Designed miniproteins, single chains, continued (2). Designs and how they scored, part 27

Each design is a single chain, and the fold is of that chain. pLDDT is the mean over its residues in the fold that is shown.

## One batch from the design tools (miniprotein)

Design m4970
Fold by ESMFold2-Fast:
Structure m4970 (fold): chain A 98 residues (1-98)
Amino acid sequence: SREIAEKLRVIGLELTGELAARLTPELLEREVRVLIGALEDEDPRVREAAARALGRIASVTTDERILASMVEPLRRALADEDPRVREAARRALAAIEA
C-alpha cells in the first residue's frame, strides 16, 4: 500500500531529526540533504515531517554551513500549498535564527 510506505517514510524523517545530535558532521550533512529533498515530496505529510525534522536539527546543531544549507529550501516551503507545511517551515526558520 502506498499509504503504508508514505507513513513509514514520515516516521523515518521524524526520527532523523531526533537523532541529529548523535550524528557525526558528515552523516548530519547527508541527512540534511535527504530532508531538503523530502521538502519537494508529492505527499504534504512527508514535506511537513521533513520541515519539522530540519527544525529539530537546527535547534541542536551549531554548524553554520549546515544551518545555511536549510535556509533557502525552508523559505521556499513557506509558499507551500499545505498550511501545515508552511507552519513547520516557519518554526524551522525561527530555530535557525535563535
Scores: mean pLDDT 80

Design m4971
Fold by ESMFold2-Fast:
Structure m4971 (fold): chain A 72 residues (1-72)
Amino acid sequence: MDVDKLIELLKSEDPDVRVLAAAKLGEIGDPRAVKPLIEALTDPDPSVRAAAEQALRKIGGPEAEAALNALP
């Protein structure tokens, strides 16, 4: 499964697809996903936001930690 394709799927019009993409990016743990997942924290769908938060927690790193600390 290609990280670049999963990043594209984070922009899908289907929120179920965006949730799946965020979850898979978190499982893979590739830091290339960090910025796209930070954008997904502001997704209109609360399930997508929750999946992005979990994915960022799994990947970790200073950029992910800063974004999670900035959550309201």
Scores: mean pLDDT 82

Design m4972
Fold by ESMFold2-Fast:
Structure m4972 (fold): chain A 59 residues (1-59)
Amino acid sequence: SMEEIYEKLRELAEEFEKGADVEEIIKRIEELSKTASPEAQLVGKIAIHEIKKLAEERK
C-alpha cells in the first residue's frame, strides 16, 4: 500500500511537471490520502508541500 502510494504520487508529480494545474494535483493527492493509513496521509501532505514549492519555482 505504501509502495502504491509512492508510485501514484510520482505519476502525479510527472503530470504536474508537464503543466497540470497545481490545484488539480493537490486535490488528487488529498483524495488518495483520505482512504490511506495515517502514515500514507503524512506522505501525501509532504507531497502537497513539495508540489507547492515546485509551483513557486515554475514562476
Scores: mean pLDDT 77

Design m4973
Fold by ESMFold2-Fast:
Structure m4973 (fold): chain A 68 residues (1-68)
Amino acid sequence: SSEVSLVTATVPASKKDEIIAAIRAAGGEILVDVGNTLAARVPREKVADIEALIKAAGGEIDSVQPPL
């Protein structure tokens, strides 16, 4: 079974739908989608790619649990 990390991020509203679509395409699940706050379960092997995407979109990673 693939392990997952909980990723919590602050994302620009203009990029939020793009980031949500990318998380779902990576096999992740959205848990929180409120304002600029996003929380998702992401397969551990995809977390680095999703972090890079969020940062490239002008967002910030608030936490990753467990950390990479």
Scores: mean pLDDT 84

Design m4974
Fold by ESMFold2-Fast:
Structure m4974 (fold): chain A 66 residues (1-66)
Amino acid sequence: MEYRVTFTGSVESMIGTVLRLIGRPDVEVEPLDERTYRVTWTGSEESAEALLAELRARPDVEVEEL
């Protein structure tokens, strides 16, 4: 599954979130812009859903399915 993640808040918040995503072996992160990343899940859907729910709960993060 593939998602576009946009960061509308602070640079610190963005860095923390991106580092969490990069740390996952089943996730590929591609920078599209300074504020926007394409995230591809290659592993389990359960793990993807848990992390997506966390990201969507943040007011400074926008998640869109591609």
Scores: mean pLDDT 78

Design m4975
Fold by ESMFold2-Fast:
Structure m4975 (fold): chain A 84 residues (1-84)
Amino acid sequence: LDAEIEALRAALAADPDDAGLWFALGLLLADQGRYEEAREYLEKALALDPDNWAAQEALARVLEALGRTDEAAELRARAAELAA
């Protein structure tokens, strides 16, 4: 998984405006339990593509894992509204 994360980071260095790459890297980091890093990458994905409800939901789960439950609740409400 570290090799996969490094490959995605290299891709992001070449194309830092690719919201999908930020999202994919955020998901991989979350899957590894690296929640603080996952949060940073998912926040960047949302900055580039704010209508990505899947990224909002993923970020909410990461924030809950970090104990930031109030922020997670706000993002879940926004994700639910966009997904409806």
Scores: mean pLDDT 79

Design m4976
Fold by ESMFold2-Fast:
Structure m4976 (fold): chain A 82 residues (1-82)
Amino acid sequence: LEEAALALAEAALALARAALANPDASRETLATAIAAAITAIGAKFLVEILKKTGNLDPERLEEAVRDAQAALELAARALAGA
């Protein structure tokens, strides 16, 4: 779950960066890409907190995976709209 959450968050950030790199992207597309990046960063931060506290709770890791998946969907939408 930890590796999955981080991999999904990194994929979301890569797609968000690609959408943000398009100078012809609409303001709505840019806003969606920024929202995706923020959500992905939040998921990564949750994993890092769990690592640092030693509490790799599966439920909290599943939460990070869900957040990272949501970020990936937003990033894919932004890239498709760019």
Scores: mean pLDDT 78

Design m4977
Fold by ESMFold2-Fast:
Structure m4977 (fold): chain A 80 residues (1-80)
Amino acid sequence: SIEEAVKLVEEAAELMRKLEKGEPDEELAKTAREVSRLLLEERKYQAALMAYELGEGAREGYTSEEVKKLIEEALRLLKE
């Protein structure tokens, strides 16, 4: 559901705030941008901004396997 996808994005954003900078993840950045786009279409503006910021963080190296899993699951839910 869209509500579940929003919750996953919020959890990913909270986790990202605790991460130290590592290696950039361009694939995760692309996935997060797609999540942001789909959330904008659903008029979930706050969650869309969070997903966009998650993508920028991933591009800068603020990533973890848990953040990646949450974002990938959010994309799956938004694509049905």
Scores: mean pLDDT 88

Design m4978
Fold by ESMFold2-Fast:
Structure m4978 (fold): chain A 87 residues (1-87)
Amino acid sequence: MLIEPDEETKKKIDELMKKLREASRKADQAVKEGNVEEAKKYLDEMEKIADEIRKIAQENPDSIYVQIQEALALIMVAVSKIALEKA
């Protein structure tokens, strides 16, 4: 059975995921514009946000919601890294 996190933990994860999506969009835009330095800045921001999500996931091992958000965060970081390496 799914064990949902408390509302405060869920809200924190949702806020971190919103920040991660915003940083990802800015990184993608910087890559398209050829601005490698700006892209690296947003990638660093994404990695810091993903680290915060990972810590919450470690504290909530039984929450499938939190575990899925961690997996999505790591995939987003990996995709942005690959895009930057190919630029």
Scores: mean pLDDT 82

Design m4979
Fold by ESMFold2-Fast:
Structure m4979 (fold): chain A 63 residues (1-63)
Amino acid sequence: SSMRERAEKLEELTKDLPEEVRRQLELAAALIESGDVAAARRLLDRLRKEHPEAEEAIDFVEA
């Protein structure tokens, strides 16, 4: 399914990131799915500033 494919790709992009960052990216993806795009954007903006190493995964979640 499309959701499984997205989950697998996110896992691939985040496998070498800290657990805290992976958890926040999963939360952002869930917020987007629930329609709370504004909350997701605020979280992703903070992650991008604090964890520039997560940029590729953040861009994937925002797409």
Scores: mean pLDDT 81

Design m4980
Fold by ESMFold2-Fast:
Structure m4980 (fold): chain A 62 residues (1-62)
Amino acid sequence: AEEEAIAEAKRLAESMKRVVENAGYRITEDPEIFPLRDLDDEARLSQQIAERAEVVAPVVPT
């Protein structure tokens, strides 16, 4: 169901945030790239968020 895809995308974002913080890194940008505009679109967002997580780097905000 679409609900599963939506939950998966949000869960992935939360999971990623926790993982990077535990590793000693911090995300400068939000793992959430796009707001939910369509039920089916959320499924694609889950993959986009995963790609975002892979480019996480140590943060040194100025």
Scores: mean pLDDT 56

Design m4981
Fold by ESMFold2-Fast:
Structure m4981 (fold): chain A 88 residues (1-88)
Amino acid sequence: RSGVVPLTPEEMELLRQVKAVLDQAVAAGHLSPEEAANLYTAIALHMVAGDFEGAASLLEEVATKLPPDLAAQFREIAERFRELHRRR
């Protein structure tokens, strides 16, 4: 096919997981819907640019402001972004 898709299926799955943990943080009252939307957009832009380390760093920075259970989920996704960064 034309190869015009900016994200692979693996990257799209990670972006879906990012949305899920952001939605969970909003539901728990730790992020506003606007903060979550801005973070999701920033992470998506880093992914489209191929900056997976930048995406991981944003998730880890947010995790420092969250309870341990949510922070662990954010850090797990950040580690998966770092794994993608290592796959050149």
Scores: mean pLDDT 80

Design m4982
Fold by ESMFold2-Fast:
Structure m4982 (fold): chain A 86 residues (1-86)
Amino acid sequence: SEIDELTKILLDPNASEEEKIEAIKKLKPYLSDKDKEVRKKAVKALIEFAKQPGLSDEEIDAILDALVPLLNSDDEELKKFAESLV
């Protein structure tokens, strides 16, 4: 799936910062997908990336930009998940 490919880019130590930021941007629509399992998978990918040491300010900003809409989500499970990262 595209989420699996994007996760691979995010967790690849040889991927550039630009490639990782672009992967976060491509992942963002999946965080609001109508399918709960798709949303859960996308959120998990973003969290695994957010746990990486040595993230740049630009990478952190991209993560927060993707997660902030979830704080206002009607999906309480995703909202609680996003709140745990902020």
Scores: mean pLDDT 77

Design m4983
Fold by ESMFold2-Fast:
Structure m4983 (fold): chain A 63 residues (1-63)
Amino acid sequence: DALEEQARENQEKLIREGIPELAKRLGVSPEEVIEAVRNGDPELLERMFAAAAEIKAEEEAKK
């Protein structure tokens, strides 16, 4: 379905644009974040999503 494809593309875009900030927040390299996404590491992915939400909240608070 086009909606499911778009949701996946939006998620990939968010990860791509946020990788440096996510890596810094988690204390890992950007390459390690990419590897976790490729390998489907559930623990690191969950921590990554939590960090992304925190970064977004901080950016919103600065505006």
Scores: mean pLDDT 70

Design m4984
Fold by ESMFold2-Fast:
Structure m4984 (fold): chain A 89 residues (1-89)
Amino acid sequence: VAQVDQQAGKGLLFEKAKDYDGAIEAYREAVKLDPNNAVLWENLGRAYFKKGDYEEAIRAYEKALELDPNNLFARKLLRKAKEELKKLE
């Protein structure tokens, strides 16, 4: 079994359990194994967003869009993360 698939799968299971710290750790390992996979960066950003770490979510979504500029979902989430961060100021 590919190690990246195991870490990505763990991240999704942690998200379902609403354990966003566990999800972040698993997705961080996945992006280390496959740093050019836009979907993994999008998943990492989503886990940060759900935890309320909007600055880290923005960084991850920007990386996802750098790798896949046509990812409308990552673009939408990036805008949402920037809006939430502005509200905290």
Scores: mean pLDDT 85

Design m4985
Fold by ESMFold2-Fast:
Structure m4985 (fold): chain A 74 residues (1-74)
Amino acid sequence: MEEVLRELERLAEEAEAAIAAGRYREAAELLKEMARLAAEAGLADPAAVARLLGTPVEELAAFLERGQAARAAA
């Protein structure tokens, strides 16, 4: 459990850095990896994880880009 949480924390930091750098596709891939690990550890809703994993990387990357644009506009 603790090792999984530490790995998730590391991946989260990498995803945040990727988003900040405008590397949304890389961030989307990292989020999918985190979701898979969280599901395996029982730390996330399986239905929500399945939905995220079923979302194409390109669509998830676009979602993250829109989120950043919305924050910049606010």
Scores: mean pLDDT 78

Design m4986
Fold by ESMFold2-Fast:
Structure m4986 (fold): chain A 88 residues (1-88)
Amino acid sequence: EAEALLAEARRLFAEALKSSGVEAARLAARAYVLAARAYVLMGHADTVAAGVAAARAQAAAAVPQTEEEAAALPIVEAAIAEMEALAA
């Protein structure tokens, strides 16, 4: 199961690299959530929790410089919240 989640996460990361803007952010966010699910299944919930704390601090400090960045913030925040719930 964890391997299947990591394989799908890698596929989504590859698709994100071929995309731009909000679409790239959406694909990357989904990939991060799947990777977090895999790590929790492998017994690394503490690693996910630490990563979530760091990501949340980064998101809180972020000031959108473009419309695209502003549109991506809710997607990133939703992914962080989902990862946080998985690590709880």
Scores: mean pLDDT 77

Design m4987
Fold by ESMFold2-Fast:
Structure m4987 (fold): chain A 82 residues (1-82)
Amino acid sequence: MKLSEKEFEAETLAALGEMYLGLADVLKQRGDFEGAKKVYEEAIKLYEEALKLMEENPDASQDFIERVKKLLEEAKKKLEEL
């Protein structure tokens, strides 16, 4: 498949968001709620930026967009539960 520059950037941002989501979960488990909050907020920003790039890309994968939307909602829910 031919990856556009925007698609590659969006996939990279989403992967970083997943890493941040995992880090925030670990911080929450350790009782670092302030650290967890900051890292969840970073993950949310990364997912929102990835979605914006994919919406601007005519070759955007709908499966990828739906996956990132689900991860964004999960991150927002976890942030609200802090």
Scores: mean pLDDT 81

Design m4988
Fold by ESMFold2-Fast:
Structure m4988 (fold): chain A 81 residues (1-81)
Amino acid sequence: VPVDEEATREALIGTLEDAIEALKNGDKKTASIYLIAAMLLATVLGDEEVLELLRKASQAFDAGNYEEAIKLLEEAVERLR
């Protein structure tokens, strides 16, 4: 069954925007949930550059570098638009 790439892209953009907002608000638990969802959606979409940005964002998040995580997620959103 082919995945609807456009619907998946829109869902990924929305999930990334929610993750960015959660990080800006200091809601680390909610941000981690959206990051997991974004990684799953990016895997389905198959965009290697977006997946690399999300891996780097997850590493920054785990290291406590939330500003870097936000920048990487914003770059992923720009990539998808």
Scores: mean pLDDT 83

Design m4989
Fold by ESMFold2-Fast:
Structure m4989 (fold): chain A 56 residues (1-56)
Amino acid sequence: SLEEEAKKLAEEAKKILLEKGVDEETANISAQYVYQEALKSEEALKKVKEAIEKLK
């Protein structure tokens, strides 16, 4: 589902940010933003996924 995929992307974004040395509070705020953006539509989910892939 869109919600399950959005949740996975939010968790992945948080993990990547923490691994790059971003503090936990900022990483959590960013993950919440990723979740909300990805939930807007299938196109939004795709754009968020592409952005996260570029962070790797």
Scores: mean pLDDT 82

Design m4990
Fold by ESMFold2-Fast:
Structure m4990 (fold): chain A 69 residues (1-69)
Amino acid sequence: MAYREAIAAARAAGRDVGLGGGFYKGMTPEELAERSLRILDEAGASEEAKRQFLEGINGIDGKKLELPE
C-alpha cells in the first residue's frame, strides 16, 4: 500500500523514528523510497500505486522522486 510506504519514508526522515521504528532509523527518504518501490514492483503494484507513494513522499519531504523503472 502506497500510503504505508510513504509513512515509512516519513519516519526515515525523522518523523516518529523514536517510537522504536526499527530498520529505517536514520535512512534518507530517497533510500527508503527506492527500497519500498522495489518491494511494490515485486508485489505487482500498479503504476498508480507507485505514483501515490511518490506523492506521499514528496508531500512529506518536499522532494520530487521519479519512478525508477
Scores: mean pLDDT 52

Design m4991
Fold by ESMFold2-Fast:
Structure m4991 (fold): chain A 85 residues (1-85)
Amino acid sequence: MAAERAAEAAREAARGAAKGGKEGSPGAVAGAVGSAGAVASRLMGRPEEEAAREAAQGAEGAARRGGEEGRRGGERGAREAREAA
């Protein structure tokens, strides 16, 4: 299932970001978000070149906000995991 694979990729990226953050690399979160976005786009199967260009521009914007958005997403994920676990 594409959604499950994307969620697992996001979890793996979150683990990498957590380790990178401990190493003192705040950019690791932005990188992880960018990678997850790319994987999600591939899983969604966007055939059109226009879709690829729009995705590339969106990825650039997401990379800039990735540090903040990734941190927010990680915070929500951590809260949910703590509540469920």
Scores: mean pLDDT 51

Design m4992
Fold by ESMFold2-Fast:
Structure m4992 (fold): chain A 90 residues (1-90)
Amino acid sequence: MEAEILARVEAYAKEKNMSPEITEFLLRVTREALARLAAGEPLRDALAAMAERVMEYLDTIKDEEERNLLLGGFSFMAGLLAEAAARAAA
């Protein structure tokens, strides 16, 4: 599951032609979210913590296209984590 989610996020970044810096940040956020979930943190709390990190990083990005790519990547990651959590709960 974890390796599959990381691979899907990396594939999304490559498909959207994200910069290496934004791709690395998104993968770091994804790994941290997965680690928090593995530690027993609720999905909502893990995603809220990662949203805070993404918002802080967005404030350092001046290019609107790069900001939109990161937001899209975060939304994609959040969707994958929510889908995985729903399947585990069912």
Scores: mean pLDDT 84

Design m4993
Fold by ESMFold2-Fast:
Structure m4993 (fold): chain A 59 residues (1-59)
Amino acid sequence: ALAAALDRIRAADSEEARHAAGAELNRIINEQVAAGRAQEIADVLRAHGAVVTAEDLLL
């Protein structure tokens, strides 16, 4: 699910598509953080090139 959302953002070639993909990604991240999986999500995001830590997701 998360990997597919990230791929959708990378494939987006319009601002509308990027906005929609970003909103979906944010929903997935928020759900996983609420479930106590912030570290796992941070690790996945870093594997896909994001510079983020679990602390950043908990904010």
Scores: mean pLDDT 70

Design m4994
Fold by ESMFold2-Fast:
Structure m4994 (fold): chain A 61 residues (1-61)
Amino acid sequence: MKEVRRAEVLAEASEGLALMSRAIGKLSPESREESERVAEKNEELSREYREKAEELREELE
């Protein structure tokens, strides 16, 4: 597989995990702080993977 595809999949997975963590925090207020931190980390990872995918695309051309 090309590295670009892997980075894009990881970005989407991280974005999904962030959304799921925020949903869990809404359903369980006791886990709210942890869920928000996990969501923030996954949002950062998603952004980093997207940037990496863009860099890899430039390198392929």
Scores: mean pLDDT 78

Design m4995
Fold by ESMFold2-Fast:
Structure m4995 (fold): chain A 74 residues (1-74)
Amino acid sequence: GSMADYLLLFRRFDTDGDGTLSAAELRELLRSLGYDPSDAEVAALIARFDADGDGTLDWTEFAQLLSALTNPRP
């Protein structure tokens, strides 16, 4: 499971309906998943995965971020 659940979460936190997550929306989504990132950590995540440089994450960029968060450290 859960790819559909993540898509539903993405849509739920995309409050403006533009198909992207702002830093504030991403932070709240991550909190709903049990993370507590700082503003600086959220900004760093966006900078790493934001291919467009617009300061938001689309679904593809968000999926890459989730993959990075779920991969175990060596």
Scores: mean pLDDT 75

Design m4996
Fold by ESMFold2-Fast:
Structure m4996 (fold): chain A 95 residues (1-95)
Amino acid sequence: SLRREVLLVGAEVGLLEIEVIMAKKYPDSISLEDLERLRKRAEEVLKRAQEVLTKVQNDPNASEEDIALAQQTVADAERVLKEIDELYEEVKRSR
């Protein structure tokens, strides 16, 4: 179901958020290469979130709740990617 796809992508975003929180808390424990890999994963998750949002918006049986959840998932994925980019620049300046 589309709702299952939205929830699964949302879970992937949640895992990325945890990794970003841990990287911010322990910046000396993460390499620039680790952040580059995290960024690539975040880009792929954002692409999937956008694809799922398009599917939900084009499904006449999708609820307003499903559309809102998919929109929030895209917004969360975009925020995580931005936070990774900001953390990368911070770590790069300190090394």
Scores: mean pLDDT 88

Design m4997
Fold by ESMFold2-Fast:
Structure m4997 (fold): chain A 71 residues (1-71)
Amino acid sequence: SEEERKKLEEELERLEEELRRAIEQGDVATLLSIHQRLLELYERAKELGDEETAKRAAELLDRVVQAIRAG
């Protein structure tokens, strides 16, 4: 639904901010937690047909992987 899509977008925005802070702090435990939550969000976005939110989640997943590899 439109309301469920909006909630996913809001959760994605919160995860993006958490990711930024975790990268700044080198917090690997938080990066791993964000990775799991982004995977779940990506799957839900795909189920709802929300390709834009799914694409953004995939981009953030790539950033998490790059941050873990850089540490």
Scores: mean pLDDT 86

Design m4998
Fold by ESMFold2-Fast:
Structure m4998 (fold): chain A 99 residues (1-99)
Amino acid sequence: SMEEELIERLKKVSKTSDEKLRAVELFLLKVLEGTATVEDLEAVKEELERLLDTFIDIGSKRGLEEFAIIAEKGSKHPDKEISEFFRELLERIKEALKK
């Protein structure tokens, strides 16, 4: 599945990214695996939002599509704080993809 392919790519890329990007990539992997915590989100929230803003600004359709998969998974998370964060993120991604 696209989700499984994304999980494998995140595992590979996280080993070569700088410290801040690696933290985001490992968090996104935890979201896809269903193991993310609120503490994990709080640690990466600012960098994750900055990364999304960058993808929107440069018009990275691939990056936004991959983010949408993660955000859809996160929006279904059993923790309300995590699910609400990803619902808001998903709406921003969907609007960006319409352009």
Scores: mean pLDDT 79

Design m4999
Fold by ESMFold2-Fast:
Structure m4999 (fold): chain A 70 residues (1-70)
Amino acid sequence: SALEAAIAQGQKVSDLLKEGLSPGEAAAKVVGEEEGEKVREVEKTHGRTNAEFYAIAAAFGAGAKAAGLF
């Protein structure tokens, strides 16, 4: 399902963060370089915790879109 695809993408970012990657690196690896750059901007302006949540949310959104939810 679209929800399962979204969860899987978000989980990939979460797993990379646990491995010690930065939020921007995790987002770039799962979603793409453009999204990684956006996440780095969030980290600079809103801090690491907000950047981690943004990266997971972006991956969820990308997975859902790829599965045809939008």
Scores: mean pLDDT 84

Design m5000
Fold by ESMFold2-Fast:
Structure m5000 (fold): chain A 63 residues (1-63)
Amino acid sequence: MLQPGDIARAVRDTPMVGRGVHLLRKGTLVRVLKVHSDGTVEVERLDDGRRGLASAEDLERVE
């Protein structure tokens, strides 16, 4: 599954929660920064460097 340093793709439109709520559109690429035991993942959006928490189940690792 996901680990820090992975590039992942949103498999559906999903919220990225930080100091605000941003939408990760289906197909958006993010870098995984940290994986939490509750299934949340700290991510950085590659397009603009925005960071937040997303659900691991809404992300797919890019090979």
Scores: mean pLDDT 81

Design m5001
Fold by ESMFold2-Fast:
Structure m5001 (fold): chain A 59 residues (1-59)
Amino acid sequence: SAAEAEAKRKERIARLEAELEDIMEQAQSLSLKNDREGALQLARDAKPLAEELKKLKEG
């Protein structure tokens, strides 16, 4: 049913949001330390997760 698909999507969104929140916090810390390479590595790892989250939220 549509309700089951929506519930699964919301669970995936919550997991992606939690993971992205952790990555963004780490990236901000590295940025404050002027560790541009470290911040770039985290941004690269976060990009596919952020894109997936955006698509799930946009429908």
Scores: mean pLDDT 81

Design m5002
Fold by ESMFold2-Fast:
Structure m5002 (fold): chain A 71 residues (1-71)
Amino acid sequence: VEGTISVSGYVGTPAEEIAKELVAKGIPEEQAQKVAEKISSLKEGETLKFTVTLNDGKKYEVVGTVRRPVK
């Protein structure tokens, strides 16, 4: 893989918002939505690692973690 993209969500964060962050980091919308759905299903403190192919054809490891919300 070419590198690592880290994403942190909070318990109760909609998959749509996580997908938006992934798209902002260069992940295609279609792949970002699938990864975001998986991340949004995680429990507090869990980590998901997923490989995505970006628009330039290079592969990156996405690391998603869900944390308890802080005000």
Scores: mean pLDDT 71

Design m5003
Fold by ESMFold2-Fast:
Formats: structure tokens, sequence, C-alpha cells
Structure m5003 (fold): chain A 62 residues (1-62)
């Protein structure tokens, strides 16, 4: 995945995927869901040193 290619630790990727799963449940529109995922990935790549909790919240709630 692009997150693994960017050197993001596995724990952060798993936290992101859990957060995205919750976001996806609340976002039935596929286009909005993909936009939210792209935003989350960009935020995670911009802050690779952030904690697992920060990764979970990044780009998924805003």
Amino acid sequence: SELEAAGIPRERIEAFERGFAEYAKRTPDPAAREAGRAKGIAALVANPEASVEEAYGIGLFL
C-alpha cells in the first residue's frame, strides 16, 4: 500500500484503517468516502511521527 511505501509504521496504518472503517460506516457516498480516505492518508504522511491516537484522528473527523 502507499502508506507502507511511505514508511508509515504498521501500528499507525492499522489505527488509520480502524478510523476509516468508522468514517465509512457514517459516509455511504462512495465519492465522499474516497475523499475522506485521501485526506486521511495525506495527513498521516505529513505527520509520520505522530502517535497511534493522533493517526486515528487525523483526517477522519475533519
Scores: mean pLDDT 67

Design m5004
Fold by ESMFold2-Fast:
Structure m5004 (fold): chain A 81 residues (1-81)
Amino acid sequence: GLTPLQKWLEKRKAEGKPLSYEENRLLRQILRFLYDPEVTDEEIAEKLGISPETVRRYLDELMKATGAKSREELVKKLRER
């Protein structure tokens, strides 16, 4: 079956709102940083050359898509099959 992340990406495609190549690349990089519990949204933003507001926007969208209520819950859901 599809992971929650894959289901969300397919839903965005079906709605005519697919992520651009740069947005998809950025999302994958943000997800890698989230596996470090000590990393802040500000540190992710600095390393990726984006605003902290952009990082929070991606996290908000992922939390809504997965039903996560916190950053810790989001990371747990992303580790699920």
Scores: mean pLDDT 74

Design m5005
Fold by ESMFold2-Fast:
Structure m5005 (fold): chain A 99 residues (1-99)
Amino acid sequence: NLEELLEELERQKRLEKEAKEMEPISKYLKENQDKISEEWKNLKTEKEKLEFNLKLAEEQLEFLEKLDPSNPFVAEMKERYERAIELIKKKLKELEEKK
């Protein structure tokens, strides 16, 4: 428990730092929150939810392309979203093949 508590505190400290660095991205998400919420409410199946997450990840990747490319955090986030997109596409393909 003490070891878990120390790991959690270190994680929280890292998340606070990341939140500050993520401010431009957070503002973009805040501005689009209403649109995201309305689209999410209309989703009924697991496939629709995966398709929505794919679309959202692609939109976020497109937004990151417009940010300062010299920012290493932007580059790291782009790589993460590219990997997430590939994972979602793989999962969608598996669902289609499970006819």
Scores: mean pLDDT 70

Design m5006
Fold by ESMFold2-Fast:
Structure m5006 (fold): chain A 80 residues (1-80)
Amino acid sequence: SLEELAERIKERIRKFADELLKSVTNPEAKERIKKLVEEGEKFLDEAVKEGRDPLTILALAIAYEGELFVEYLREKRREE
């Protein structure tokens, strides 16, 4: 079901963010990463409510994982 797909994706995003957070020391960056996870979860829940197709839901997940990684890279560059 779309609900099961969204739950699996949310778990994957949370796990990815947790790995990034282990390496991030700046409190402001940690809050930005946490906010991105919350926003991603909200968008996934809305996509399920709207009956979006599974490929669209997967594309949203990839986009949010990309945003999380970009925030991580920005912080690492700033710390250099």
Scores: mean pLDDT 81

